# Designs tried in a protein design run: designed miniproteins, single chains, continued (3). Part 39

Each design is a single chain, and the fold is of that chain. pLDDT is the mean over its residues in the fold that is shown.

## One batch from the design tools (miniprotein)

Design m9417
Fold by ESMFold2-Fast:
Order: structure tokens, then C-alpha cells, then sequence
Structure m9417 (fold): chain A 65 residues (1-65)
């Protein structure tokens, strides 16, 4: 569906934004983007739970910096 595709695109963009922020040393911004991406992946369904958990872990690690 269009809504599902839009969520997948948004989740991917949020992961990219998080990675860019992480490389720039903007850890707080990186954590926010990773958490947003995890939320979007969970909205897609249980098949994305593993990806969401990994992104939440990355966000927590970024917040420790």
C-alpha cells in the first residue's frame, strides 16, 4: 500500500539521518533519528521488530556519548 511504502521510505531516511549525525559527532541528534526510525519500523509490523530493537540499541549507545 502507499501508506506502507511511505513508512518504509521515512524509516530509511531517519536511519540515514541518524548515521550522518553519528558521523558528525552529533550524538543527541543521532539518538533522536534512530528512535524515530525504530518507531516507524514498528508501525510496519512485527516482521520489523528486530530492526527496531537494533535501532533502539544504537540510540541508547549514542545517548551515552
Amino acid sequence: SRARLELEIQATLEVMKGTIAEKAGDWEEAAEHYRRAAELYRSLGPEYEEEAEELERRAEEAEEK
Scores: mean pLDDT 86

Design m9418
Fold by ESMFold2-Fast:
Structure m9418 (fold): chain A 88 residues (1-88)
Amino acid sequence: AEAEIRRLAEEAERLVKETEELALKVGLENLDVPKEVFEELLERAIKLAEEALELAKRAGAPEEVLEELEKLLEEAKEVKKKVFEPTL
């Protein structure tokens, strides 16, 4: 259970970071990347974070672990909002 929670959390963090990196590259390199790609990455990150949090809750993980996972989930949702923010 602990190893699974850690793996899911790490994968979610990586996907959030990859999405932010991709968004930065789109801005810097004027790349035409479909919004659908960002949606797919963020949907997977959110799902993995939610699964990690659910497993942690069921396993009776320490409050600190639960807080980290909740923060990760919120960060993934924030990045998703930023991707769909109006440009003006």
Scores: mean pLDDT 72

Design m9419
Fold by ESMFold2-Fast:
Structure m9419 (fold): chain A 58 residues (1-58)
Amino acid sequence: SMEREELLREIGRKLREIGDKLQKALEEAKKLAEEKGLSSEERLELFIEKAGELLGRS
């Protein structure tokens, strides 16, 4: 069994990985929305799509 401190470190690492992927999805959605002149709603839909792609690779 993993000790509590080791488990918390592993959880922290995985949460950082998720955060990094979400940030990347947000940046990609922002770039495409600005390039194509997309609405806020279309930008949100694109972010959800990109986040799903990046998280689904885990």
Scores: mean pLDDT 79

Design m9420
Fold by ESMFold2-Fast:
Structure m9420 (fold): chain A 50 residues (1-50)
Amino acid sequence: SGVEGRKRRLKGLIRDLEQAAKTAEQQGDTETAKELREKIEELRKKIEEL
């Protein structure tokens, strides 16, 4: 099954989004940081469902 490959790709996306969220937080862009953290939570749920 492609489940392991799919999890690996989702984990990569989470890593990229975490970096972007940290950058937004450092720049004081709290709205962007919140949006990115919400996306991370959604991706974590997708991994749990796989």
Scores: mean pLDDT 85

Design m9421
Fold by ESMFold2-Fast:
Structure m9421 (fold): chain A 95 residues (1-95)
Amino acid sequence: MEKKIKELEELLERAKEAIKEGKFEEAIRLLEEALRLVRELRRQGAPDETVREFLERIKELAMELMKKAGDNLEVILRAIGLLLRAIGEIFDLEL
């Protein structure tokens, strides 16, 4: 579990840098991988609060990606997809 948490932290930091650098395709791939890894952590019995914290960070990065995408509709739509998936997972934790 600790090794996967560290991997997830590294993925999120790389996604943040990719967004800052305008590497939107890379940022999307990193966020999709982070979402996959957080789902795996949840399945392995990671605490709900830990899972929520990572989902909130994915949500925030997806919103940042939308903000920085400008007029790139494809990037905006893919970021909306990531945002909705993260929100759905957070709601599932509260039920």
Scores: mean pLDDT 84

Design m9422
Fold by ESMFold2-Fast:
Order: sequence, then C-alpha cells, then structure tokens
Structure m9422 (fold): chain A 63 residues (1-63)
Amino acid sequence: EEERVLEEVARRTGIPLETLRSFPSLADIAAYLGEQGTAEAAEALRVIGRYMVEKLGVTRPAA
C-alpha cells in the first residue's frame, strides 16, 4: 500500500522512486514536497495526506 503511494508521488513529481524510498517516513516526503511550491508537489501531497487519513486512522476535526 505505501509502495503504491510512493509510485504515485514519483509519477506526479518526476522524483525517482529510489529517492522517495530513501526518506525515513511519508511525513519527511510530505515536508520536502511542501518546500517545492509546484502544482505537481501539491497533488502529491494530497495523495500522501489521503493515504495517511485512510490507513493511519488520523481524523481531522469537524469544521
């Protein structure tokens, strides 16, 4: 499951999959993508955020 997220991020951003695998966690990848400021990085961040909510049980407060 996490591997599929890394593959999707690699496809959207052009970052090599090996580079993404070298990060300690998805949170570190998200921090790196947040520094890029591109539309592709923003989409990749949404993919990571969605995966974290769905798989790690992180719920956002109701608005």
Scores: mean pLDDT 74

Design m9423
Fold by ESMFold2-Fast:
Structure m9423 (fold): chain A 66 residues (1-66)
Amino acid sequence: EEKKKLEKKANAYKSMADYAAQLGRYDISAEFYEKAAELYEKAGNKEKAVEYRRMADTFRAQAAAA
């Protein structure tokens, strides 16, 4: 099922974003959260798409402030 595959990919990007944030790589973390949000949006999960896009914006701001 396409939706399930998209959510699985989104979860993988979310995990990579979490790991990048743990390493202080906020720029990379923001990119992975944004990718996760895009995949959740394609899967029809609007709530998670909004949530992870917001996380991407937060980490992008932290990267810019450093």
Scores: mean pLDDT 83

Design m9424
Fold by ESMFold2-Fast:
Structure m9424 (fold): chain A 50 residues (1-50)
Amino acid sequence: MSEELRAEAREFVDRALAEGKTPEEILREAQSRGPEFHRAVVEELAERGL
């Protein structure tokens, strides 16, 4: 997974959490952006203990 993709996933998670979205909602939106992005978001949420 590229560093750029991980940075995009981190920004995506930060924005979604600021909007009050749950981890489940964040993961569903990440799935629509493709499997690689979904994986990056899963790893980002795991690092945050979510």
Scores: mean pLDDT 81

Design m9425
Fold by ESMFold2-Fast:
Structure m9425 (fold): chain A 71 residues (1-71)
Amino acid sequence: SEKEKKAEKLIEEAIDSLPTDEERAFAYMVYGLGKAAGDLKGAIEDLLSMAERFGNEEAVKKLKEALEILK
C-alpha cells in the first residue's frame, strides 16, 4: 500500500510531464485500467515503452523509479 502510493505519485508525475493533453489523457487511461485490473506493473511497463519511444526523458525517469519501488 505505501509502496503503491509512492509508485502512483511517480506515475502521476510522469504523466503530468507529457507535453500534450492527448498524451496525458491516453496515459491516464492506461494507468486507470492497470489499477482496475490490479496490474500496475504492466501499466507502468506500457507507459515506459511509449515514453522511451517518444523521447519523454522526464517520464522515462519517473516510470523507471516507480517500477523499481514495486519490485
Scores: mean pLDDT 83

Design m9426
Fold by ESMFold2-Fast:
Structure m9426 (fold): chain A 61 residues (1-61)
Amino acid sequence: SMIDELRELALNLARLMVQQKASDEEREKALENFRKHAEELGVPEEEIEKIIKEMRELLEK
């Protein structure tokens, strides 16, 4: 589904940012940009929050 594809891209971005040692500011900006993009695509808020939680877990560990 589109949501599964979006989730895969989001988690891959989070992994890349960890590998590149992105700053805390860059990580927060990426989460904000993802939220805006997903909202524009009409993704349900429940699904957006699930993906953001998974991204945050990757970025903060």
Scores: mean pLDDT 85

Design m9427
Fold by ESMFold2-Fast:
Structure m9427 (fold): chain A 57 residues (1-57)
Amino acid sequence: SNSERNKEIFEKIKEALIKLGVSEKEAEKIATLFVNDETDKLSKEEQELLEKAMEII
């Protein structure tokens, strides 16, 4: 999806992951997979980072 809402969610998730110490490249990958509903392609470690990022948004 390329809706304005998905763009906003992408940026928030990316920023939250960076605040947690995730590299910009990894944060962008995780945020992209999340907004595309492809979280099944994430490792368990990446999924845990995503959950923590969602808690601090």
Scores: mean pLDDT 83

Design m9428
Fold by ESMFold2-Fast:
Structure m9428 (fold): chain A 56 residues (1-56)
Amino acid sequence: SEGQRMREEALRLFEAGLSVASPELIEELRQAKEAGDYEKAGELEDELIELGREVL
């Protein structure tokens, strides 16, 4: 869907911008996705988006 595509684009941009400011959050998200824990990954993505809005 359009909303999901926009969310994925935002997350990619926030990952690029936050890799210096919050590398731990980026790493936790990567680990959750690798483990297939999509519920935790979704929660971490929401945290990343909120932090990105505040930091970037």
Scores: mean pLDDT 71

Design m9429
Fold by ESMFold2-Fast:
Structure m9429 (fold): chain A 57 residues (1-57)
Amino acid sequence: MEEILEKAVKAIEEFRRTSGPGTEGDEEAVRELLKYARELTEEVGPEETGRLLNERL
């Protein structure tokens, strides 16, 4: 669980880093974000996923 959470947080941070004014971000960062967010949701459920991500971000 914690490893998936850490990967999800890093994927969100990477997406934010590649997204700037007038850019659409990195497609691979978006895919990684969605992948780990889904895995975390499957592990702990949608409510807990939102809580954990909000606490880390």
Scores: mean pLDDT 72

Design m9431
Fold by ESMFold2-Fast:
Structure m9431 (fold): chain A 84 residues (1-84)
Amino acid sequence: KEKEKAERLLDLGASYLGQGKYDEAIKYFEEAIKLDPNNARAYLHLGRAYDKKGEKEKAIQWYEKAIEINPNNKLAKRYLDELK
């Protein structure tokens, strides 16, 4: 049930991310992580939001966290490689 709530927060964050509302997106991704701290997708989305804001070092940090949680996360590895 906490994971279902985290998924809804991820969907809201993704919607704000698509609208260019990066700070609002970050807020929802952080709330999702609070409910499900092992959700690699939440860290991937948080990295994408910081990447879109031009905060590359924070984006790298969150992509690395996504890979730490799920070492087979091909998207996080691809986005991290693109920033190196």
Scores: mean pLDDT 85

Design m9432
Fold by ESMFold2-Fast:
Structure m9432 (fold): chain A 74 residues (1-74)
Amino acid sequence: SNKEKLRKLVSRYVGLSIRRIGLLFEIELLKEKLKTTSGEEKEKLEKKIEELEKEVEELEKEIKELEEEIKKLE
C-alpha cells in the first residue's frame, strides 16, 4: 500500500529531521564554548564540531533522498 510506504518514509524523515536539528543545536553550543576555550581543549572542540558538521551533511543527503521518495508517492 502506498499509504503504508508513505507513513514509513514520513516517519523516517521526521526522525532524521529531529536528529539534524539536535546536532545543529549541539554545534552552536560547542561554537560558543570555543569562544572562551584555548590550547588543547580548543583543538578537541574544533575536531568535535567538524565531526558533527560531517554528520549533519550526511543527514541532509538522506533527508533530501527521502523528500524525493515521498514526493513520488504523493
Scores: mean pLDDT 88

Design m9433
Fold by ESMFold2-Fast:
Structure m9433 (fold): chain A 70 residues (1-70)
Amino acid sequence: SMELEAVKKAAEEAAREAGKKAGLSEEQIKKVADASVKAAEQLLDAGVPPEEAKEIGKSAAIQYSYQLAS
C-alpha cells in the first residue's frame, strides 16, 4: 500500500540523515537503512498504525546509526 511505502521511505531517509550525522560510510548507512526498514515492516505486520510505525522506525534508525558509529 502507499502507507507501507511511505513508512519504509521515512525509515530509509531517517537512516541516511542520522548516518551522515554520525559519520558513517555509505555502506554503513545502507546497512542501517536496511535494518530500519525491516523494523518498520515488522511493526506494520504486527498491526502497529502507520504513523506510529514511522516514528518508531525513525527512532530505530537513529539508534542503529549511533550504535554502529561507536
Scores: mean pLDDT 80

Design m9434
Fold by ESMFold2-Fast:
Structure m9434 (fold): chain A 59 residues (1-59)
Amino acid sequence: SMEEKREKLREILKKEGITDEQFDALLRSARNIDEFLELLKRIGVSDEAIEEVRKILES
């Protein structure tokens, strides 16, 4: 479900130093998966974490 995917994303991004508030702001700003991943890259999330996020969103 989308809720389960959201929880997995939050867990991964917390390990990258992304706060719950930042995560919510990123989700509101991005209109699609590619925009979301590009925002993560711009704020300095690791390529490894971005690939994990992509895998979850595309599953």
Scores: mean pLDDT 82

Design m9435
Fold by ESMFold2-Fast:
Structure m9435 (fold): chain A 74 residues (1-74)
Amino acid sequence: AEKLVEEAEKYVLEGDYEKAAELAKKALELDPNSARAWYILGEAYLGLGEKEKALEYYRKGRELEKKQGRPAPE
């Protein structure tokens, strides 16, 4: 999953948003709780001009990060 996320980020930086979205979706099939993969999917869809879908994917990533970013204190 992690390797797919890193490859997707590289494609976003190169402007290949379709390939970035493909790899981010594959990463999410392996780990749907990856906030990072949701953010990359959001950036890819924003690059494709799909602003509303991009916002939904960013929101999903943010909610997962908010829930996972703080381990409950013992």
Scores: mean pLDDT 77

Design m9436
Fold by ESMFold2-Fast:
Structure m9436 (fold): chain A 58 residues (1-58)
Amino acid sequence: SAEEEKRKKLLELLEQFYEALENRDWERAEEIIAKIAEIDPELAEILRHELELWKKVE
């Protein structure tokens, strides 16, 4: 179904997002958020806040 395809793509993008965070690749993380926003803008907003929290870790 379209919903299952959407969920699979979101999970794949989420894996890439957390990989970017672990690598402190903020540019990559922003790119992935933009891709997620095309599918789920509410989730993208949550992840943007998470990115800001990760940036505060030294």
Scores: mean pLDDT 84

Design m9437
Fold by ESMFold2-Fast:
Structure m9437 (fold): chain A 103 residues (1-103)
Amino acid sequence: MDAEFDEIISTLDEELAAIAEEIRKLAQTLSGPEQQRVLDLVEMAATIKDEEVRKRVLEALLLRLQGRYEEALELFREVAKEYPDDERIREAVRLVEEDLARQ
């Protein structure tokens, strides 16, 4: 995980790299499958050409990891409207909806 995060972070600007580093730290507290899902979303975000959408995905993921589920859900739903066929985004929305339902 760390080597893969280092590779991704190296492709980001300073602001997004800082968000990704915080995501990496929080992801260390998660189960292996959940850590892999986090890495998959960060990798997907790094492939997005629209800087605002890329930032939104990383911010939404960070919010989810911080337990700010309502805010994370709003951002992931906005991204899902732009990328309706991306399975990783659909899975992220589902996971945040499950997190929120447990509150």
Scores: mean pLDDT 78

Design m9438
Fold by ESMFold2-Fast:
Structure m9438 (fold): chain A 105 residues (1-105)
Amino acid sequence: KPSRETLLENLRALVREGERLLSQPDIDLEKLLGLRRILLGQIYAFRNPDETEPVTDEQMKQFLEELAKEYGLEIKAPLDTKNLDDVVELLRTLLELARRLLAES
């Protein structure tokens, strides 16, 4: 299992990378989809450090909706969306969740 310190460093790196990708003039959808997958997994692992089994799509959806609500945020797009505008909005929400988790650590 990664340590809490390792998970915090991973979240910081993912926030920096997400901000970089979203600031580019030409948005790379494939890179955003990859970042989404990694961010979802790292946010889940940070809140569930003792979980060793793979998380299901339904568990991930419920977890993120509850976490977003805790911080006064809203998941407005399906987690599996491939629409560019929805992926961008979802990533901005996930990056904000990651920033809130970092601020509370």
Scores: mean pLDDT 83

Design m9439
Fold by ESMFold2-Fast:
Structure m9439 (fold): chain A 86 residues (1-86)
Amino acid sequence: SMEIEAIGLMMAALAHLLAGDEEGAKEAVERLLELVKKDKSLGPLAVLVARAAVRLGRREVAEFAARKAKELGLDEVAEEIARILE
């Protein structure tokens, strides 16, 4: 299901963040945001990745997620991530 795929991408992004692989984390979160575009109820999974990124000192991944969410028209997700970045 799309929900299971989204959870898998969230877990992949978190694993990349813990490993210090910022590029892998950005790739996983971008793929996750493409699924959020198809099903907006998945938005909280992308926000959780952004919170984890900031907590782990990988602020650039959260900034990337906010920018990509905005580019994809995911205004609610982009606003919530921007609020985390304040």
Scores: mean pLDDT 90

Design m9440
Fold by ESMFold2-Fast:
Structure m9440 (fold): chain A 66 residues (1-66)
Amino acid sequence: MPLPAEEQQAEMLRVKAAVVLAVAKEKGPEAYPEAAEELRRLAEELRALGHEELARELEERAEELE
């Protein structure tokens, strides 16, 4: 069962966000501003694909890193 193309892209963006968060947590607070910026970028892409709830979650995670 292949996911629709938009769903596949959203899943890939979600995985990228998880990696960004994990790397930032490993590196510590000095990495948080860059991670927050990347999460906001990924959230914007998710919103463009119609995944508003996931985009909101990433925006909240980005604000928590600031």
Scores: mean pLDDT 78

Design m9441
Fold by ESMFold2-Fast:
Structure m9441 (fold): chain A 76 residues (1-76)
Amino acid sequence: MLEKLAEEIKKLNEELEEALKNKDLEKVLKKLEELRKVGEELKKLLGYSDTPEAIKKMEEAEKLLKEAIRKEIEEK
């Protein structure tokens, strides 16, 4: 179960980066929200095992998106 979520987060991270490269901010935002939901589910499953990597992936993807969006806004 946790590995499935971790893989999903990893996949989302890649899709987020692709959407970002295409400058699809709406898509990026959508993926970010999905990542949030997965994160909440991960938190619940964390009680059964410690998978800091899965959480790290989620936060990393969010951070990457946030920084990219922030940069674009500031550049404009």
Scores: mean pLDDT 66

Design m9442
Fold by ESMFold2-Fast:
Structure m9442 (fold): chain A 64 residues (1-64)
Amino acid sequence: MEAEITAALGLIYRGIGNIAKSKGDLETAIELYEKAAELFREAGDEEGAEEARKLAEEVRKELE
């Protein structure tokens, strides 16, 4: 898969994660952010991957 397509998928998953978080579906939001981080990592976007990981970590703390 082209890196550009993989990065676009990362953005989509991050966006859906934001929607899940706004609805209170915190576990779903974590899964979507983790998927986004993996996609950004595969695309070589280390900054995008780090941002998505931080979003997942913030939501994970809310479940604590």
Scores: mean pLDDT 83

Design m9443
Fold by ESMFold2-Fast:
Structure m9443 (fold): chain A 81 residues (1-81)
Amino acid sequence: MSAEEQAREEMRAAVARMYQGLLDWLEANRDTLSEAELLARHEAEEAKLLAAFADAPPDLQAELRAALANVRAALLAIHRA
């Protein structure tokens, strides 16, 4: 596997772990969790991933930002359902 393919795979795995962790937390606290608390936790996890991949190529950073936006949208949709 190329270094770029490994970085992309690691990034996708990190995003999937973040999503699953936030989803599990949301489902455990569904009746009491506010949208503001959900967004604050997402923002904190987003900042960690952006920092972890700060040295990644621009294309990979763009893919990460798009993936993080999709995670945010999915969590909000689940919270609002």
Scores: mean pLDDT 85

Design m9444
Fold by ESMFold2-Fast:
Structure m9444 (fold): chain A 64 residues (1-64)
Amino acid sequence: MDEEAERLIEEAFEALERGKYEEAIRKGMEALRLAGDNRELVNRAIGAVLRGIGGLFDEELAKR
């Protein structure tokens, strides 16, 4: 289970690198669900989600 969460976190950060913020948020949230009580994985998943949200915010602001 932890291996799947780690994989999703890696994919989320790869999505961030590619500017795919919605994908990063989805994968980060899936990782968060799978991380359960693993504090390190929870923190990393939350980090990916927050960065994804920030990227979406910046993208939306750039349209105005």
Scores: mean pLDDT 80

Design m9445
Fold by ESMFold2-Fast:
Structure m9445 (fold): chain A 70 residues (1-70)
Amino acid sequence: MSEEQKRQAQRAAEQLLKAAEAGDETRAMVAAHELSKIPGAEELGRKALEAARAGDFETARRYAEEALKL
């Protein structure tokens, strides 16, 4: 990943983490979708999107934490 892609992934992951902690399904889905469009973070974003759609904010939070380590 480029440094720009890492910054984009970190921003999306931070938005996802905050949304998951707030139980905001719409915001979590938007953040996870953005994460899924970033090269190198697509898999984490897709898994987080599936978790958010299921209302599984615990799992979505875990994928956000994993994405922050990229």
Scores: mean pLDDT 83

Design m9446
Fold by ESMFold2-Fast:
Structure m9446 (fold): chain A 84 residues (1-84)
Amino acid sequence: DELARYLAEKAEAQARADEYAARAESLDPERARQLRQQGQQDIDQGTQEMLKVGPVEGARAGAEGYRTLAQLMYNYALKTEAEL
């Protein structure tokens, strides 16, 4: 079931995004929150748009969005740690 698969991938990617966002927030709370909020808005907008196409497409867009946010937050945490 593709829908169940993408929903599971979305949940896993969201957990990674939350983990890396928490790490970034521990180092630079103001900028990390700003980046996370912008990323969340982009995910919400993209997911809502793809849900108009179908539930599988919406779930896939959500999974892709959270993977992108996780990578962004991870890279930001690494950059901030390197500047300490």
Scores: mean pLDDT 87

Design m9447
Fold by ESMFold2-Fast:
Structure m9447 (fold): chain A 84 residues (1-84)
Amino acid sequence: MIDKKKFDAEVLIALAEIGVAIAKWYASRHPVSEEVRKLIEEAEKKVDEARKALQSGNYDEAIKLANEAIELLRKAQKLVEEER
């Protein structure tokens, strides 16, 4: 069960890292609002915190932080769609 939580944490963090990278690439190529930029920055911070939690063996915290990062990226995506 611990191995499953570690795997889930690693997968969620990887997905969040990819999401942040794509969002930052998009924001570098297209004008986006300050609110969108702040959401991307907060998501990146949450990914960093999730990686640190994973490295310390706190898998539940890593999963929570990675999910929070993914939710921030979803909010950024929705806001980009509304602002276009």
Scores: mean pLDDT 86

Design m9448
Fold by ESMFold2-Fast:
Structure m9448 (fold): chain A 97 residues (1-97)
Amino acid sequence: ADEHREKGLELYNKGDYEGAIEHFEEALKEDPNDVVALINLGRAYRKKGDLEGAEEAFRKAVELSPNSPLALANLGEVLRELGREEEAEEYFERARK
């Protein structure tokens, strides 16, 4: 999981979001409960403009780590981009706790 996560982050930082997604998905095949990989997968989908893929990844991160401010805030941000502002605000409030 760590090797694929590191490679995914390198590609993400270079703007290769498709390559980043591939490596984060490989990390998740090795460890399906890797919350950090799920958050980074969602961030890469969001950068690619795949807001539905981003929402799915962030929702899985929140399911595994319901009190993670980072996961909650990222889910709120993508929900706001999808026009779901009321739902987004609920996650932002949870992230502030």
Scores: mean pLDDT 86

Design m9449
Fold by ESMFold2-Fast:
Structure m9449 (fold): chain A 108 residues (1-108)
Amino acid sequence: LLEEIRRTLRELIGLLREQSELLRAQGTERHRLLAAIYDEYVAEIERFLADPSEEAVRTLLLNLASLVTVERYLVETSTDPRLVALAREIAELAERTVALLEELLAAL
């Protein structure tokens, strides 16, 4: 379970970094601010990978649930098909990771 979570989180970091780069390439203030938010999600995932404590699991669960909401909003509002495709992929992977984290918390 934990190794599967680490694998999905490493994949998620890659996708988030790609999305952050695409957002910065758009060159607007709004896109730079959104990219900074994605950089913070990457930082939170990296903190969990460094110390996967129960508190870190709970914090990451909340952060990934928020990420899903942000990405689904981007899918609905963005006119850039590459950003939409990447946002959809990130949302699906984050939802899967949330389910795995919930399973980890429920494990006796």
Scores: mean pLDDT 82

Design m9450
Fold by ESMFold2-Fast:
Structure m9450 (fold): chain A 81 residues (1-81)
Amino acid sequence: GLEEAKKLFEEAKKLFEEAVKALKENKLEEAKKLVEEAIKLLEEALKILKENNIKDPELELEIEIELGLAQIVLGLLNMLL
């Protein structure tokens, strides 16, 4: 339920932080893999909230913002690779 969605969001944030670290080290392939995994976890978190009719508008907004940022980064990485 809500706890699972929060856990997925926290795991996605950690993956995105590792992706930024990989990007700073010019490891573009590793950064892409980490961003793709973060996106999957964020999409799973949103799916849990929506399919279980869990209304946490602050969490949903935070997940959607993070997902948007991750998708922008993935788009940029795809242009470079």
Scores: mean pLDDT 87

Design m9451
Fold by ESMFold2-Fast:
Structure m9451 (fold): chain A 74 residues (1-74)
Amino acid sequence: SREELIEELEKLIEELKELAKKAPPHLQVMIDYVIEELKKFIEDESKSEEQLRRALEQLKKFIEEVKKEIAKLK
């Protein structure tokens, strides 16, 4: 459902906020930008379930790339 997709997006946004605390400054800026854009996307009631699913897939990919960048620092 749309509500379940929004809940999943919000959960991943919280994960991304936690990762931002461990990220270098340039990545923190990028993460903050992505979070703000996703919040606007979620608040837009005109967004379809398909658009929300696509956003969820893109966010999952972004989180994996963030984790890889953080791992390179150790």
Scores: mean pLDDT 83

Design m9452
Fold by ESMFold2-Fast:
Structure m9452 (fold): chain A 70 residues (1-70)
Amino acid sequence: SLAEALEAAVEEAVKAFEEAAAAGDKEAAKEAAREAAARAKETARALGRDELVPEIERQEQGALEAIDAA
């Protein structure tokens, strides 16, 4: 289903971000978070779910702020 495909894409993106963050490199973690969000947004748009883009952008911003605060 579309929901399952989008969830899988988001999970893949989150995993990439978590792996970069675990490496202890803030810049690498921020870059991974941005790339993950870009892939998630591209997937949402490809599936015709543009309404999910603002939520993905909000999660990206939260991740970047959390990394900077660490």
Scores: mean pLDDT 74

Design m9453
Fold by ESMFold2-Fast:
Structure m9453 (fold): chain A 91 residues (1-91)
Amino acid sequence: SNNSEASRNGRLSSEYSRERDRERMSEYLRELSRQTERGESGGGMTGARTASEGARESGDEEVSRLLREASRRSSDGDSLESSRLIREASE
């Protein structure tokens, strides 16, 4: 399908694949965290929600939860808290 090619990397095929997927997500989240901290929250916040859905589908419930919380905090106006949660999800 066009909207979800999560299995493309084959994260369940080997332990190395899941590590690479984790690293890509980590880099992406760190970028989002920096954008959120700078006040550029428009696109960055939307990206966090999308990443959360991908993480949940992949089985990373903790990452998904942190990203959902970050999205809520951003909506509430707490950009700094949102940024920190995104950064924690990147770990």
Scores: mean pLDDT 62

Design m9454
Fold by ESMFold2-Fast:
Structure m9454 (fold): chain A 64 residues (1-64)
Amino acid sequence: GGEFPAEVRAALATLTDAEIAKVASDALKHRNDEKGLEELAKKYGLSVETVRALADWLAEANGL
C-alpha cells in the first residue's frame, strides 16, 4: 500500500493476500511486544519493520 516504506511494499509484493492477512493478524497480537514481533519476522522471513507495519495497518483498519 502507498503508506508503507519502499522495502515493506517490496516484501508485501511477494506474499499472497491470505499470507498478508495471517502475518498481520499474528503481528497485531504482538503490536506492543518487540520480541514477539522479532520472532514473528524471523518465522515469516520478513523484516521487523514489515511486521510492525502490518500490525499497525491492521490495527488502524480495525479502529484500534
Scores: mean pLDDT 75

